# Designed miniproteins, single chains: the designs that were tried, part 99

Each design is a single chain, and the fold is of that chain. pLDDT is the mean over its residues in the fold that is shown.

## One batch from the design tools (miniprotein)

Design m3664
Fold by ESMFold2-Fast:
Structure m3664 (fold): chain A 65 residues (1-65)
Amino acid sequence: MKAEIEESRKKVEEMFKLVEEIKKAVKEGKMELARELAEKYLELLEDPSIKAEVFREYLLKISKK
């Protein structure tokens, strides 16, 4: 696990891209695809504690209509 500015930037960019794809999948009613993309998003997190916190917040948002 590398903690460099470039690594962080690429992870944030990838996460942002996945969030957009998840939003699009939810909007199109593709719940299974949205779940798969959310799992990929969580896999990009290096820290399990941060992973749990982000998942909780995101799950709260996507569980709303």
Scores: mean pLDDT 66

Design m3666
Fold by ESMFold2-Fast:
Parts: structure tokens; C-alpha cells; sequence
Structure m3666 (fold): chain A 78 residues (1-78)
């Protein structure tokens, strides 16, 4: 469940665990959007999230890293 992964990411004590759990959650979101609206809609959402992460002042590097890992997992799962 996406909510459980998001909660685990917030509770994670290590940066690597936070990146991994956040990436797993985001990959599931992208896969669900791809199933409901098509692969291009999922990629468009990922690009918007990446732009937001790059503009963020807090945890920018973690968010960008998690999004890149999520995209890799999404493309592999297709």
C-alpha cells in the first residue's frame, strides 16, 4: 500500500532507507498512473515532480535521488 510506504519513509532513520522507501512509493504511484492514464501521463507526472524537487529548498538532493530511482524502477516494471 502506498500510504504504508510513505509512513515507513518518514519513520526511516537512515538517508538510504528514506530514499529507497520513497522511491518504492513513487514507483507504485507512477505504475498506477500508467495503468489508469497511460505511460506518457506517468512520465509527465514524474517530470513535474522532478521540477518541484529541484526547486525545493528542503531535502532537494534526497527528493531528486528518490525520483530518479523511482523512474528506474517504473521503467523496469513495465
Amino acid sequence: KGKELAEKAQAAKTREERVRLTAEYLALVLLQIAEEKGEEAARELWERLLEEARAAEEERELAVEALRLARERFEEAL
Scores: mean pLDDT 78

Design m3667
Fold by ESMFold2-Fast:
Structure m3667 (fold): chain A 82 residues (1-82)
Amino acid sequence: SKIETVKVGDVTITFDHGTGRITIESPEGTEVFEIDPSNVAKAIGEILRILGLRLDAEREGNEDMAKAYDIALEEAMKILKS
């Protein structure tokens, strides 16, 4: 599996193309999302969870976390379309 990493400030987003796992590492902690394209309902649930966290980050003024969640949403949607 190919693992790719993107940085936004002190936030690191790691995507495992083989598993659909998205990991977000920040000074505040680590969050993991698993997007399974064989289970669309659960994948949509994880996407909605990421969207909720993005809205919370925007409300708190955490621009780096909001951007990290945007990247996670884009990758999750790409997995779901495959």
Scores: mean pLDDT 83

Design m3668
Fold by ESMFold2-Fast:
Structure m3668 (fold): chain A 64 residues (1-64)
Amino acid sequence: MMSEETLREAIETLERFLAVSGVSEEAKAEIRRLLAEAREALDRGDLETAQRHIDEAWQLLLKA
């Protein structure tokens, strides 16, 4: 499992990819929701939930 710092960097990386992606506004909204949930999980110390939400966001970005 990745550390909190690594997971926060993964969120930043995903946000950078999202910013230059051609995905729809609906897809962007859902990806940003998942990233917000990941940040909330990290703030609670729930690294496993944070990683799951980050993985979901990546899958949604790749699918879109």
Scores: mean pLDDT 80

Design m3669
Fold by ESMFold2-Fast:
Structure m3669 (fold): chain A 54 residues (1-54)
Amino acid sequence: ERRRRLAEAARLLQGTDLSPEEIAKRVGFDDLEEFEAAFREHFGVTPEELRASR
């Protein structure tokens, strides 16, 4: 489930203009820092870094 939420977050980061904070809320993370740590562990980059590479 957590990995599924992170995959959905990556899709939203690449396919929408939503902020990482809004995406974290949409995929069910309690706060942005928790989301960023989990995302970096799974993808090796931060949500902000992934979006910047678009």
Scores: mean pLDDT 79

Design m3670
Fold by ESMFold2-Fast:
Structure m3670 (fold): chain A 78 residues (1-78)
Amino acid sequence: DAREILREAIREQAEREGAPEEVLQAALEQLDALDAPERALRIAAEAIELLRATPDRQAALDAADAKYRAEGEELEAA
């Protein structure tokens, strides 16, 4: 269920940030109250699953930054 994946992602993010229980509960209630089409929720859940498949988000950001820098230097040299 897309909503269940989103709930787990919200819980994991709250734990990482050390958010108080009231903030976590408010976020979960907001998700449950969302009048969003199931298709939109599935797309969001799939995006979260892709992000979870990249546990080293910092490494992914570093790789993107390195690629951008290399492309910039290559453009300058060309």
Scores: mean pLDDT 65

Design m3671
Fold by ESMFold2-Fast:
Structure m3671 (fold): chain A 91 residues (1-91)
Amino acid sequence: SAVIEALRETLDLLSRGDGNNLTVSASLVGVASALVSMERTQDADPARQREALRATARLMETVARQMEEAGDLEGAEAARRAAEIARREAE
């Protein structure tokens, strides 16, 4: 799944950030939560999959803004890419 690969890449990038920054730590938890949700809904009905994808897209947009505010532009771009992939898969 392209969205799961994008979430894993985002998680890896955020894990290299400042672990003492609470915004970075909260965003890392958010990405991990989205990844678990997407893995759990892989075999769900299409309506549930679309709902999970839309929720993931919204969460990744929030993560992107938080990473941009924290100065992690690479993490922000990875999160935006994950959001775009999730939106596309939800169609």
Scores: mean pLDDT 83

Design m3672
Fold by ESMFold2-Fast:
Structure m3672 (fold): chain A 78 residues (1-78)
Amino acid sequence: SELLELTGRALELAKEVYELNKEKLPEVQKLMEEANRLAEEAGEALRAGDLEKAKALLEEAVKKLEEALKLLKEKEKK
């Protein structure tokens, strides 16, 4: 199931971002907050039976978390 895979990926990325963001970087926290909002909206779409909207929102949440992870990886190279 694409929704199950996206949910699993979002949870894995959120955990990794949380563990790496020890310095609580504002840019990373903003992306995490945006991802959380998108995940909440996806949950509402699922409750309404809108699977396509839920998938799109989860894909956007994953993108925000991937951006946050990229910022953290770039900081580690300094």
Scores: mean pLDDT 83

Design m3673
Fold by ESMFold2-Fast:
Structure m3673 (fold): chain A 87 residues (1-87)
Amino acid sequence: MVEKLARRTVELLEKTGLGEEAREAARRLIEAARRGDLEAEVRAAEELIRLLSEAIARLDPTSQLALDLAVQLVALASLVAAAKNEL
């Protein structure tokens, strides 16, 4: 599920001009998840959350893109909470 979450987050952030930063953070997230590095997974997911927050702040809150970004923010926040609970 992490790869699908990371891929969707990148697709949405590319529409906001943050695609390159999102791809790099997503790559780190996927690699950390594959090796079971919970600290690295949290750091990479928090970077994606930061990018999502920046993108949402620039958009009309009622736009479909802003709503889609908010859904991904909640999903990544849930992943971070789960990973931190295992540390």
Scores: mean pLDDT 85

Design m3674
Fold by ESMFold2-Fast:
Formats: sequence, C-alpha cells, structure tokens
Structure m3674 (fold): chain A 64 residues (1-64)
Amino acid sequence: MKTYELDGGSEAMAAAAGHGIKETDPRATYEVRGSVATVTAPDTEEVRKTLEGARKGGVKVTEL
C-alpha cells in the first residue's frame, strides 16, 4: 500500500478524486479534509493510471 495526498482545490474535487481511486481498486481508502484527499491504495498499474489521470485533470498528487 502507498499513501498519496490529492489536492483538488475544493472539497468536491478532492472527494471526487479519492472516490475515483476507490472505484479503481476497492481496497483503497480515502479521507477528505478541505481541498485534500489522503488516499491509501495498492501500488497497481490501474491505480497509477487513475492517479496520472487526476494529475492531468489539475489535481496535485503527492506521494507520502
């Protein structure tokens, strides 16, 4: 498992980004605080693709 911070600039965008990772892998968990979703997910190709999609969509992705 790896942990990431997803800063979407708003609570709605952070929640959408976190939920997108969980839909990609149901083992993923996330918590939203303000504009940031803290996501813990398996290090799989599908999760990495979803994270890259989030980055291209304007979400700031930071691995912790």
Scores: mean pLDDT 84

Design m3675
Fold by ESMFold2-Fast:
Structure m3675 (fold): chain A 60 residues (1-60)
Amino acid sequence: MKVSEEAIKEEVKKAEEAAKKGDVDKAQEYSLKALELAEKGNLKEFLQELGDKLSEKIAA
């Protein structure tokens, strides 16, 4: 699979939805997948921005 911003956003979105439902295991799995994709594509800054938004949404 090509590493793309869309792929990273999709995994982060799945992690966010899982976290909102209290499914910590799935949230962590999707978060790790997003991190792996970001590392492969050198998109760590993009992932950090999404992570900040995710943290704010979980805290709310």
Scores: mean pLDDT 72

Design m3676
Fold by ESMFold2-Fast:
Structure m3676 (fold): chain A 69 residues (1-69)
Amino acid sequence: GAEEIAEKVKELLLEKGVSEETAEKIAERIKELLEQGKSELIPSVLLAYGVSEEDAVEVGKLVAELLKK
């Protein structure tokens, strides 16, 4: 579900060197967007928190794969 996807995104962001505080805020926002059916806004949220375009694309791929389950 949305919580599991948000947790996996947080893990990936931490591996990319994003701080625990920022990764947690991003994960909570992504969870809210997924629960609202607004997954198209996820890249904008990542960029707003300073995540690189390359890392934002990788997160988007992870979310898309997890949504297929």
Scores: mean pLDDT 83

Design m3677
Fold by ESMFold2-Fast:
Structure m3677 (fold): chain A 82 residues (1-82)
Amino acid sequence: LKEIEKLANSEDRVSRATLYATLKIIEGESDEEVIEDLMRRFGLDREVAEAAVKTAKKLVESLSEEEKEKAKEILKKALEEA
């Protein structure tokens, strides 16, 4: 959760892309779908998009089921406010 909250308060493009990727992975999107979305939405090179997805997967894998629900709420709010 601390990592998710730090990500939610970040303003740079790569951090915002990682935030978006984390939410989409929690929602059940495939790695490839998220990579393509990051390239399209944030204008990231594939290598950077893959790195963002890898970071997002590590964050999601570290969360319990209860923490995933909390993270989803935090991430959705951060994306709606941006």
Scores: mean pLDDT 79

Design m3678
Fold by ESMFold2-Fast:
Structure m3678 (fold): chain A 82 residues (1-82)
Amino acid sequence: REALRKGIEAYQAGNYDEAIKYFEEAVKENPSALAYTVLGEAYLKKGDYEKAIEWFRKALELDPSNYVARRLLKEAEEKLKA
């Protein structure tokens, strides 16, 4: 849970590469829809739309009702097409 917290702090500071490192650790320690969603969001902010899509899909596999992951998946897919 500390890795998730540090990732969020890095993300809020605009340090997306550092956020990705911490969110990858969070996923490794405890795979969850939340951890997959924030990792996808960090990749989306970095402009890596293909990786963002992959992580949002994994989040929805764990929690199909996750409206945040569903919305961000659609955003990432639209940006990949543009």
Scores: mean pLDDT 83

Design m3679
Fold by ESMFold2-Fast:
Structure m3679 (fold): chain A 80 residues (1-80)
Amino acid sequence: SMEEILRLLDQMEEIVADESLSDEEKKKKVIETFREIQKLADPEMQKILEMMIKIIQSGGLKTTEGVVVGARLLARRAAA
């Protein structure tokens, strides 16, 4: 559901803001959360999320933070 997707996106924001986690741990946990969102998404959104995951895998923490912000904006548009 959209409510569950929004809760998972909130979880990703908490992960990237968590000062106790290393950059690598943040990246891994964000990817895991995107995988959970993929299970709830339609086929077109699953393709977009897979591309986002690949971008995170090839980038650093700033890339990961940017992708999380982008996903949040996309979800807010879909919920409006």
Scores: mean pLDDT 80

Design m3680
Fold by ESMFold2-Fast:
Structure m3680 (fold): chain A 79 residues (1-79)
Amino acid sequence: SMLAEKAEKLAKKGVIAYLEGDYETAAKYFEEAARLAEEAGDKELLAVALRNLSKVYKALGDDKKAKEYEEKAKEVEEE
């Protein structure tokens, strides 16, 4: 799927931004990757993007959003 391929490329850009400490940019890339993965029906890629969003928001100090994304990732993996 072209959507899943685009989501994977965005997730890789998110990882690079995260490693560079640009957590706001990382969040945007992973949010877009999650949206495209969901649209593509790619549950594995969606779970990866959601787990990475949890890590990003934890780094930003937003513990509530971090827990929310961790729970969403678990729900996707259990479906």
Scores: mean pLDDT 89

Design m3681
Fold by ESMFold2-Fast:
Structure m3681 (fold): chain A 126 residues (1-126)
Amino acid sequence: VEELWEQAKQKVNEAIQKLEEAARLLREAGDERTAERARRVAEDVRRALEEGERLARTVGMKEAAEYLARKLDDLIDEAQGVKLRAERTLATGDPATRERVVELLSEAIQKLDEARELARKAVEAL
Protein backbone atom coordinates (compact mmCIF):
# COMPACT_ATOMS: atom_id res chain seq x y z
CA VAL A 1 0.00 0.00 0.00
CA GLU A 2 2.78 2.47 0.95
CA GLU A 3 4.59 1.53 -2.31
CA LEU A 4 1.42 2.21 -4.38
CA TRP A 5 0.98 5.59 -2.62
CA GLU A 6 4.64 6.56 -3.26
CA GLN A 7 4.26 5.55 -6.94
CA ALA A 8 1.05 7.63 -7.23
CA LYS A 9 2.88 10.68 -5.77
CA GLN A 10 5.76 10.17 -8.23
CA LYS A 11 3.33 10.11 -11.21
CA VAL A 12 1.55 13.24 -9.89
CA ASN A 13 4.89 15.11 -9.61
CA GLU A 14 5.81 14.06 -13.17
CA ALA A 15 2.41 15.37 -14.41
CA ILE A 16 2.99 18.72 -12.63
CA GLN A 17 6.36 19.13 -14.40
CA LYS A 18 4.80 18.36 -17.82
CA LEU A 19 1.92 20.81 -17.21
CA GLU A 20 4.34 23.58 -16.13
CA GLU A 21 6.53 23.01 -19.25
CA ALA A 22 3.41 23.10 -21.49
CA ALA A 23 2.30 26.36 -19.80
CA ARG A 24 5.74 27.92 -20.45
CA LEU A 25 5.68 26.96 -24.16
CA LEU A 26 2.07 28.20 -24.53
CA ARG A 27 3.06 31.57 -23.01
CA GLU A 28 6.11 31.78 -25.35
CA ALA A 29 3.74 31.08 -28.30
CA GLY A 30 1.51 34.01 -27.19
CA ASP A 31 -1.41 31.91 -25.86
CA GLU A 32 -1.39 33.37 -22.34
CA ARG A 33 -4.99 32.30 -21.60
CA THR A 34 -4.33 28.59 -22.30
CA ALA A 35 -0.95 28.89 -20.51
CA GLU A 36 -2.74 30.23 -17.39
CA ARG A 37 -5.25 27.35 -17.56
CA ALA A 38 -2.39 24.81 -17.76
CA ARG A 39 -0.65 26.53 -14.82
CA ARG A 40 -3.94 26.50 -12.85
CA VAL A 41 -4.33 22.73 -13.41
CA ALA A 42 -0.70 22.18 -12.25
CA GLU A 43 -1.43 24.25 -9.10
CA ASP A 44 -4.68 22.35 -8.40
CA VAL A 45 -2.85 19.01 -8.88
CA ARG A 46 -0.13 20.14 -6.43
CA ARG A 47 -2.77 21.18 -3.87
CA ALA A 48 -4.58 17.84 -4.25
CA LEU A 49 -1.29 16.01 -3.56
CA GLU A 50 -0.56 18.25 -0.52
CA GLU A 51 -4.07 17.61 0.90
CA GLY A 52 -3.66 13.86 0.21
CA GLU A 53 -0.37 13.88 2.14
CA ARG A 54 -2.08 15.76 5.02
CA LEU A 55 -4.93 13.20 5.08
CA ALA A 56 -2.43 10.31 5.07
CA ARG A 57 -0.77 11.77 8.21
CA THR A 58 -3.89 12.95 10.09
CA VAL A 59 -6.73 10.56 9.07
CA GLY A 60 -5.32 7.55 7.23
CA MET A 61 -3.96 6.13 3.99
CA LYS A 62 -7.37 4.94 2.72
CA GLU A 63 -8.95 8.40 3.08
CA ALA A 64 -5.87 9.97 1.43
CA ALA A 65 -5.98 7.57 -1.54
CA GLU A 66 -9.78 7.94 -1.97
CA TYR A 67 -9.42 11.75 -1.88
CA LEU A 68 -6.56 11.79 -4.43
CA ALA A 69 -8.39 9.39 -6.80
CA ARG A 70 -11.55 11.56 -6.75
CA LYS A 71 -9.62 14.84 -7.26
CA LEU A 72 -7.64 13.31 -10.14
CA ASP A 73 -10.92 12.43 -11.94
CA ASP A 74 -11.77 16.17 -12.11
CA LEU A 75 -8.19 17.28 -12.84
CA ILE A 76 -7.82 14.82 -15.76
CA ASP A 77 -10.99 16.36 -17.29
CA GLU A 78 -9.54 19.88 -16.80
CA ALA A 79 -6.21 18.82 -18.38
CA GLN A 80 -8.09 17.32 -21.36
CA GLY A 81 -9.90 20.67 -21.75
CA VAL A 82 -6.53 22.50 -21.81
CA LYS A 83 -5.24 20.07 -24.48
CA LEU A 84 -8.33 20.60 -26.67
CA ARG A 85 -7.96 24.40 -26.36
CA ALA A 86 -4.21 24.26 -27.16
CA GLU A 87 -4.91 22.17 -30.30
CA ARG A 88 -7.39 24.84 -31.50
CA THR A 89 -5.41 27.99 -30.55
CA LEU A 90 -2.09 26.68 -31.96
CA ALA A 91 -3.65 25.30 -35.20
CA THR A 92 -2.28 28.21 -37.32
CA GLY A 93 1.01 28.62 -35.41
CA ASP A 94 4.38 26.85 -35.51
CA PRO A 95 3.68 23.09 -36.00
CA ALA A 96 6.69 22.03 -33.89
CA THR A 97 5.49 24.12 -30.91
CA ARG A 98 1.93 22.79 -31.31
CA GLU A 99 3.15 19.17 -31.44
CA ARG A 100 5.41 19.64 -28.37
CA VAL A 101 2.64 21.31 -26.30
CA VAL A 102 0.11 18.59 -27.25
CA GLU A 103 2.73 15.91 -26.45
CA LEU A 104 3.44 17.42 -22.99
CA LEU A 105 -0.27 17.73 -22.18
CA SER A 106 -0.92 14.15 -23.38
CA GLU A 107 1.98 12.89 -21.20
CA ALA A 108 0.63 14.86 -18.20
CA ILE A 109 -2.87 13.36 -18.70
CA GLN A 110 -1.34 9.86 -18.95
CA LYS A 111 0.64 10.40 -15.71
CA LEU A 112 -2.48 11.66 -13.89
CA ASP A 113 -4.43 8.61 -15.13
CA GLU A 114 -1.64 6.27 -13.93
CA ALA A 115 -1.62 8.05 -10.53
CA ARG A 116 -5.43 7.70 -10.27
CA GLU A 117 -5.17 3.95 -11.01
CA LEU A 118 -2.41 3.54 -8.37
CA ALA A 119 -4.50 5.46 -5.79
CA ARG A 120 -7.53 3.25 -6.56
CA LYS A 121 -5.37 0.11 -6.13
CA ALA A 122 -4.10 1.48 -2.79
CA VAL A 123 -7.75 1.85 -1.60
CA GLU A 124 -8.55 -1.75 -2.69
CA ALA A 125 -5.44 -3.09 -0.86
CA LEU A 126 -6.60 -1.48 2.45
Scores: mean pLDDT 88

Design m3682
Fold by ESMFold2-Fast:
Structure m3682 (fold): chain A 70 residues (1-70)
Amino acid sequence: SADAEFIRRYLSEKYGITLSDELAEELARLLREGRLDEAAELLQKTFGLSPEDARAIAEDLARALEERRR
């Protein structure tokens, strides 16, 4: 999806994190549903991020997706 492509590019450019298509699509779904805590847990589990970093990144992505949606 366009949201998944955006997430992949955003994480790669801003955080140096590379996502598979499957993980990017899952993140896009969780963020669209407002399931921010689960999105943060997915990032933490997949990349070994701290809980604080994972939450910050999930919040940043949610804001960026909202700006795209308008």
Scores: mean pLDDT 84

Design m3683
Fold by ESMFold2-Fast:
Structure m3683 (fold): chain A 56 residues (1-56)
Amino acid sequence: DKIEEIKKKIKEEIEKLKVKFEELYNLLEQLGLKVNSKEEGIEKLAEYYLKLLEEE
């Protein structure tokens, strides 16, 4: 419930920033995440930040 809400907000903020795929890919590489598309990258990045927030 709360987790899904936070994940949705994170995805919306990433999309709102109009991040280039190359920039998104570089961030994901630094986090050790591998993706094949911008959509997959946004999803993985949102999941990564959501997990970090849960451990705070």
Scores: mean pLDDT 69

Design m3684
Fold by ESMFold2-Fast:
Structure m3684 (fold): chain A 79 residues (1-79)
Amino acid sequence: SKAEEAKKLLEEAKRLAKEKGDEELAELVDEAIRAIEEGNLEEAIEKAIEALKLAKEKGDEEVAKLLEEAIRLLREALR
């Protein structure tokens, strides 16, 4: 499913954030993952958008790209 694909991208984004020492970013991504697991796709999108803003502010281009792709998939899952 698109939600499962988004979750995989978010898990990769969390891994990269942790490797870079961005614990705050990793926590926001983890909140988005938990929202998917709870079936709350709207909250997952909100948390992923917050994570995306932080990733862009920090210049984490790779994490930002993964988050943008995950947000797109989550929005498609809501349609």
Scores: mean pLDDT 88

Design m3685
Fold by ESMFold2-Fast:
Structure m3685 (fold): chain A 79 residues (1-79)
Amino acid sequence: MKVEVERHPDGTVEVRIEDEGKKARVTIDLRVKMSREDALAVVRAGGRYLGLSDEAIEAMEQVVRDLPVPGPVRIELEE
């Protein structure tokens, strides 16, 4: 599994996850506040819906936990 984190100058954070030939992107918008519990729920539900491994979901959850003020989270597959 490969995880890359990139902070964009527009105030978003992008996390790219590559796991067993599947690529997923998680985008966190730090300009808009969202509760950490809501952000974790989106990551868990979206990750399971997209068929990501439990290890990939835990890696995404850790990124959300490490942010001081998490914003809205979007998760999508890269093709």
Scores: mean pLDDT 71

Design m3686
Fold by ESMFold2-Fast:
Structure m3686 (fold): chain A 62 residues (1-62)
Amino acid sequence: MEELEKRIADLERLREELLREAEEYEKKGDYRKAAVLFSAAGIIEAAIDFERELLRRLLEKE
């Protein structure tokens, strides 16, 4: 459990950093770099959702 919670936290931090960086590039007009970072953040978000669902199921004692 503790390892899974840490992984989710690490992924959330990575996602937030990617989104922040993407927004900065978008504001600078570097749409190509912004698009790559938004795409990467989307992939990390899908991984977070999967890990959160797994944690939820484990806590439900299914």
Scores: mean pLDDT 80

Design m3687
Fold by ESMFold2-Fast:
Structure m3687 (fold): chain A 78 residues (1-78)
Amino acid sequence: SSRKATRTPFSKVLEALEEASKDPEKLKILKELIGSLLGVPPENVTKERLKELEKKGEHLVQFSMEGLLDLVDSKLAK
């Protein structure tokens, strides 16, 4: 049996990108982190792309939304 993995809906990711769009540095870091999780370059992390992924699988493995935002804040503090 597979252990329950951390799963973040892409709708929550889209919400976070919308909020981060008010801060260019936060948005850049968030796109880089999401791109790393999806295996795509940050420039391909767009609302339209995330909506397409939501239709096919509504999840990010490895991070909760709270954990992802904490990583963004940690990178901004550096």
Scores: mean pLDDT 67

Design m3688
Fold by ESMFold2-Fast:
Structure m3688 (fold): chain A 55 residues (1-55)
Amino acid sequence: AAPLTEGEVRVFLRWALDRRLSPEDLAALEAYLLAHTPEEHREFLRALVAEVRAA
């Protein structure tokens, strides 16, 4: 699969959080996104996750 764009990651994470995913399902989604993000972009992805959780 093609890597996700920053915009797509933001929309997907916000959608998942708004849906009140269980902590386990949310962790699985975050792990999936990290596995499909290039290593050089993992730090920015983690920052986006933290930003979305804080919002």
Scores: mean pLDDT 66

Design m3689
Fold by ESMFold2-Fast:
Structure m3689 (fold): chain A 65 residues (1-65)
Amino acid sequence: MAADILAELAREYGLSEETVRRIVGRALAGESYRAIAERLGLSESTVSRVVREFRARYAEARAAA
């Protein structure tokens, strides 16, 4: 289920699934959006949107189970 969300976000934002996985993994580990953005060559805005969308979709999946 989490892998499906990562694949959807990758398609939506024009990123690789690996990039989305790295964004989400680092954010969940407590890394700042700025540090993630600098590390991956992305805007902080893109990182924050990807993380917010992942959290929202994952919360919906949890609530539906």
Scores: mean pLDDT 80

Design m3690
Fold by ESMFold2-Fast:
Structure m3690 (fold): chain A 62 residues (1-62)
Amino acid sequence: MHLVLVGVGMSEEEAEELARELAAKLGADSYEVILAENLEEAKELAREYLERGYYVVAVAKE
């Protein structure tokens, strides 16, 4: 499966590290990171990828 991580309020480095760890734990074949500007954008992105059949994790950091 392909894992999509949608991050808010974190660096690309932090998001990549988290995605890598989650992909390993879930047995994902591949992963990608998307950085959203806010929770509403993250919600829309997550919905689009879920509709396409991907496994999506959305994480917001203060």
Scores: mean pLDDT 82

Design m3691
Fold by ESMFold2-Fast:
Structure m3691 (fold): chain A 94 residues (1-94)
Amino acid sequence: KDEVLKKLSSFPVGSSLEDLLKFLESLGAKVTDHNGIYEVTIDGKSFLIVPDSGPASGYADENRAVVYLNPNRPITQEDLDIIVSEFGAVLYKV
């Protein structure tokens, strides 16, 4: 869990969403395309990446995280910070 988030935080800013999804798969995640919404499963926890044209945002509850990312621009540091924060909230749930 710590190792996944540490590696995720090192993801290259400026890469595409497709590169991010492949990177998550390289960390042992399963990525499923639900008609343009990506479900990422890590360590038995599910996370949604939802394409959205607005500013990057996210939320997490006890069981899931959802991150909204613009698929038409490169991943920014702010995008990555949101992903790490929201995924971390679910992965570290006690």
Scores: mean pLDDT 76

Design m3692
Fold by ESMFold2-Fast:
Structure m3692 (fold): chain A 76 residues (1-76)
Amino acid sequence: QPPPTRAQGYAYLVKGRQLFKEGKYEEAIKWFEKAAQYSPELAAHAYRLISEAYRKLGNEEKAEQYDKKAEEIRKQ
């Protein structure tokens, strides 16, 4: 396991965003979840992107759940 670094988390975020642009929303979510593990700032941003990906998939319930997760991190 590589040590957790902000740079690694950001690389995962970039990969997820590329997949999102390609319309591969479920794959993008997996990479955003990996990015979220690396810092609270990345987690807040990644959860917002996961929420948007779930909206693209038509899953509004999951989208709201991840919006709440992003908001909770912003309170810390």
Scores: mean pLDDT 80

Design m3693
Fold by ESMFold2-Fast:
Structure m3693 (fold): chain A 75 residues (1-75)
Amino acid sequence: MKADAIAAFKKAASKVSNATLKLAKQSEEAYLALPAGDRAAVEALEKAAKALATQYGDDAEVQALLKRFSKGEVS
């Protein structure tokens, strides 16, 4: 359900700081320099964001969350 997909995204987002997400999006070298746990958290967040966009991309709340994610702002 939409609520479950949003909850999964928010849970994944809670494990990634805005600073870590911005670094991961800056370059491949910056991403690879992150601790393994931070890289795994970013990958989980990207997967959750893609699932949310695929299933509920037309929903206003989902669009707002994905817009913030694209700017590196999830917390």
Scores: mean pLDDT 79

Design m3694
Fold by ESMFold2-Fast:
Structure m3694 (fold): chain A 73 residues (1-73)
Amino acid sequence: SKELEELIEHAEELGKYWLEAAKKAGFSEETIKKMKEIWEKGLEEMKKAKTVEEALKILHKTKEEIEKLYEEA
């Protein structure tokens, strides 16, 4: 669907923006690398989703993993 494709494209841009923002904010290289891995895995799973609802659930889970990473760092 067009909505699913647009959501995935938006998520790709969000991931790039957040990684750049984290780097500029002075997060460690280790934390940035882990963030990148989490975003890349989430995007790969979103691309396999069959509905917008499934993709949104994956996006939410991906954001939760990143939040946990900040808490552990």
Scores: mean pLDDT 81

Design m3695
Fold by ESMFold2-Fast:
Structure m3695 (fold): chain A 101 residues (1-101)
Amino acid sequence: MRLSREEVERLVDLLLHGDLSRVEGVSEELAKELAKLSGESIEDIVDQLKDKELAQRIAEIARLLRENADKIHTTADLARLPGVSPAFARALVEHLRRYRG
């Protein structure tokens, strides 16, 4: 899955300024996509999104993504970042594409 530069910038904004729990619709849609890909329950994923360690990992991923935005062209490139699984990378991109603003 290919990513535009604008999609990468939107991912940085989502991860840096989203406490994903502050954007209720975003966290719900992200949890649904993660549940579809991982087979986990939506409730378990939502609980993980509220976890302090996950929030710190998301902030780290956002920083690395911002620093490497010119090198991120696919979900595979995104999945090379620490703390990003291929499934999570795919879920993030699908979520952004469904949430057009």
Scores: mean pLDDT 61

Design m3696
Fold by ESMFold2-Fast:
Formats: C-alpha cells, structure tokens, sequence
Structure m3696 (fold): chain A 62 residues (1-62)
C-alpha cells in the first residue's frame, strides 16, 4: 500500500490549501486509479474505495 499512500500525498499536496471536499475526494480517487493501473486491481472492489466513489458523487450533486 506504500504506492497508494505516496500517490495520495502527492495529489493532496498539489491542491491549494483551500481546496474543497469535492476536490480532495477527486484527488484521492485519481490516486486510486493510478494504483489500479500499476497492478493494484483489488482496489477496484474494495468496499472503502466504493464508499469514497459514492461520497464523491453525492458531493457533486449537493
């Protein structure tokens, strides 16, 4: 999980300090997609990752 952790930190640090919750969730999901592309395929079916995707969609519709 070090790869995912590193990508998450890089993405979040690249956001402005006043980034919205939507922008933070988007950065997290982008890091997950990069990890999946690099071989972490089990992340696609992870319940926590599915929950994050649902939260992101709800945030966009608010």
Amino acid sequence: MELLREKLLQRVKSLPSDASGEELLEAVLEAVEEAVAEGYKWLEDDPAIQALRKAYEELKEA
Scores: mean pLDDT 75

Design m3697
Fold by ESMFold2-Fast:
Formats: sequence, structure tokens, C-alpha cells
Structure m3697 (fold): chain A 74 residues (1-74)
Amino acid sequence: MMEEIQRKAEEIRQGLIEAGVPEDVAELLASAVRTGLMAGVPKEAVVDAVQRLAEQLSGPEMAKKARDIVTKVL
């Protein structure tokens, strides 16, 4: 359901903000999760894509935190 995907994306966005990710970066990462899930991309591939995006935007330590949060919600 699109509603369930939206809920998970919002949980990820909020979790990232609580972990110290800037709100604009958290929104970008949450949008990537939403888009991937809506397109039917497997959860593992979505997690990997978000980790790579987070690494490019905020470096490897933030990428690891983002992966952990996304994995926990998905």
C-alpha cells in the first residue's frame, strides 16, 4: 500500500533527524526509500542505494547510521 510506504518513509526521516542528520538530507534519503519501494525495488537494494547516497552526502559514518535506521524500519 502507498500509505504504508509513506509511513515507513516518514519513520525513516524522523529517525535520521533524531540521529543528527540535517532535515534536508533526511528528507532526501526518505524520498529515495519511498521512490524505491513504490517502484518495487527489493528492500535490500533500497537499503544499499540509501547507504551509498548517504555516504556521498555525509560520509561513511553517517551512511552506516542511515543503513541501520532504514534496515530497522524496513
Scores: mean pLDDT 82

Design m3698
Fold by ESMFold2-Fast:
Structure m3698 (fold): chain A 59 residues (1-59)
Amino acid sequence: SMEEAKKLTEEGEKAYKEGKREEARKKYEEALKLDPNYLEAGVNLGILLIEEGLDKVFP
């Protein structure tokens, strides 16, 4: 549901703030499974993946 997607997205944001990027990614992916159109989870996941890519190229 949209409410569950929101809760998972908030949990992902908290994990990201704690430096737990893998946990944050999993939470955003779970949110998108519940609501594929939940924009905030999609945007946050996209930003996280770009940051992970940049960290590998420019350590």
Scores: mean pLDDT 80

Design m3699
Fold by ESMFold2-Fast:
Structure m3699 (fold): chain A 61 residues (1-61)
Amino acid sequence: SQAETLEVLLSIPDVGQALAQRLVEHFGGSIDAIRNASREDLTKVKEVGPALADKILGAFQ
């Protein structure tokens, strides 16, 4: 669910509310979409660099 995706994203250091909302919008609120995203897919999101993409992928292991 979108709420569960937001909760996981907000648990990540350096992910604030605005960025968490952008990630939810980009991936349609899907945990599975983020879990299966590439590093490159994540870096297409504004303010997501390679280091933050790695942190996000780690949180959704």
Scores: mean pLDDT 81

Design m3700
Fold by ESMFold2-Fast:
Structure m3700 (fold): chain A 92 residues (1-92)
Amino acid sequence: ATAASLLGAAAALLGGLAAVRLGTGEGALAGIAGAIAGIGGLFQVEKVGGSAGAGLEALAGGLAAVKGGTGLGAVLGAVGAVLGAVAAAVGG
């Protein structure tokens, strides 16, 4: 596994967990979707595009959390999006 894929998965998981803990319905669903996508990307890391894909998926999940965002869930989604962008840049 590459560092980019791990960062993307971690960003998505943090966003999902934060949204769930804060009780934000739409943010929680977006965060969980991002976490699943990030984990999926991690499993594809051995194939071309896996690392960059995981980062972009984490970024998308974070952005979705921000756009559907309420309070602290939106802030944590924004952090996840930044980490996902870094992961994507490192991966590709």
Scores: mean pLDDT 54

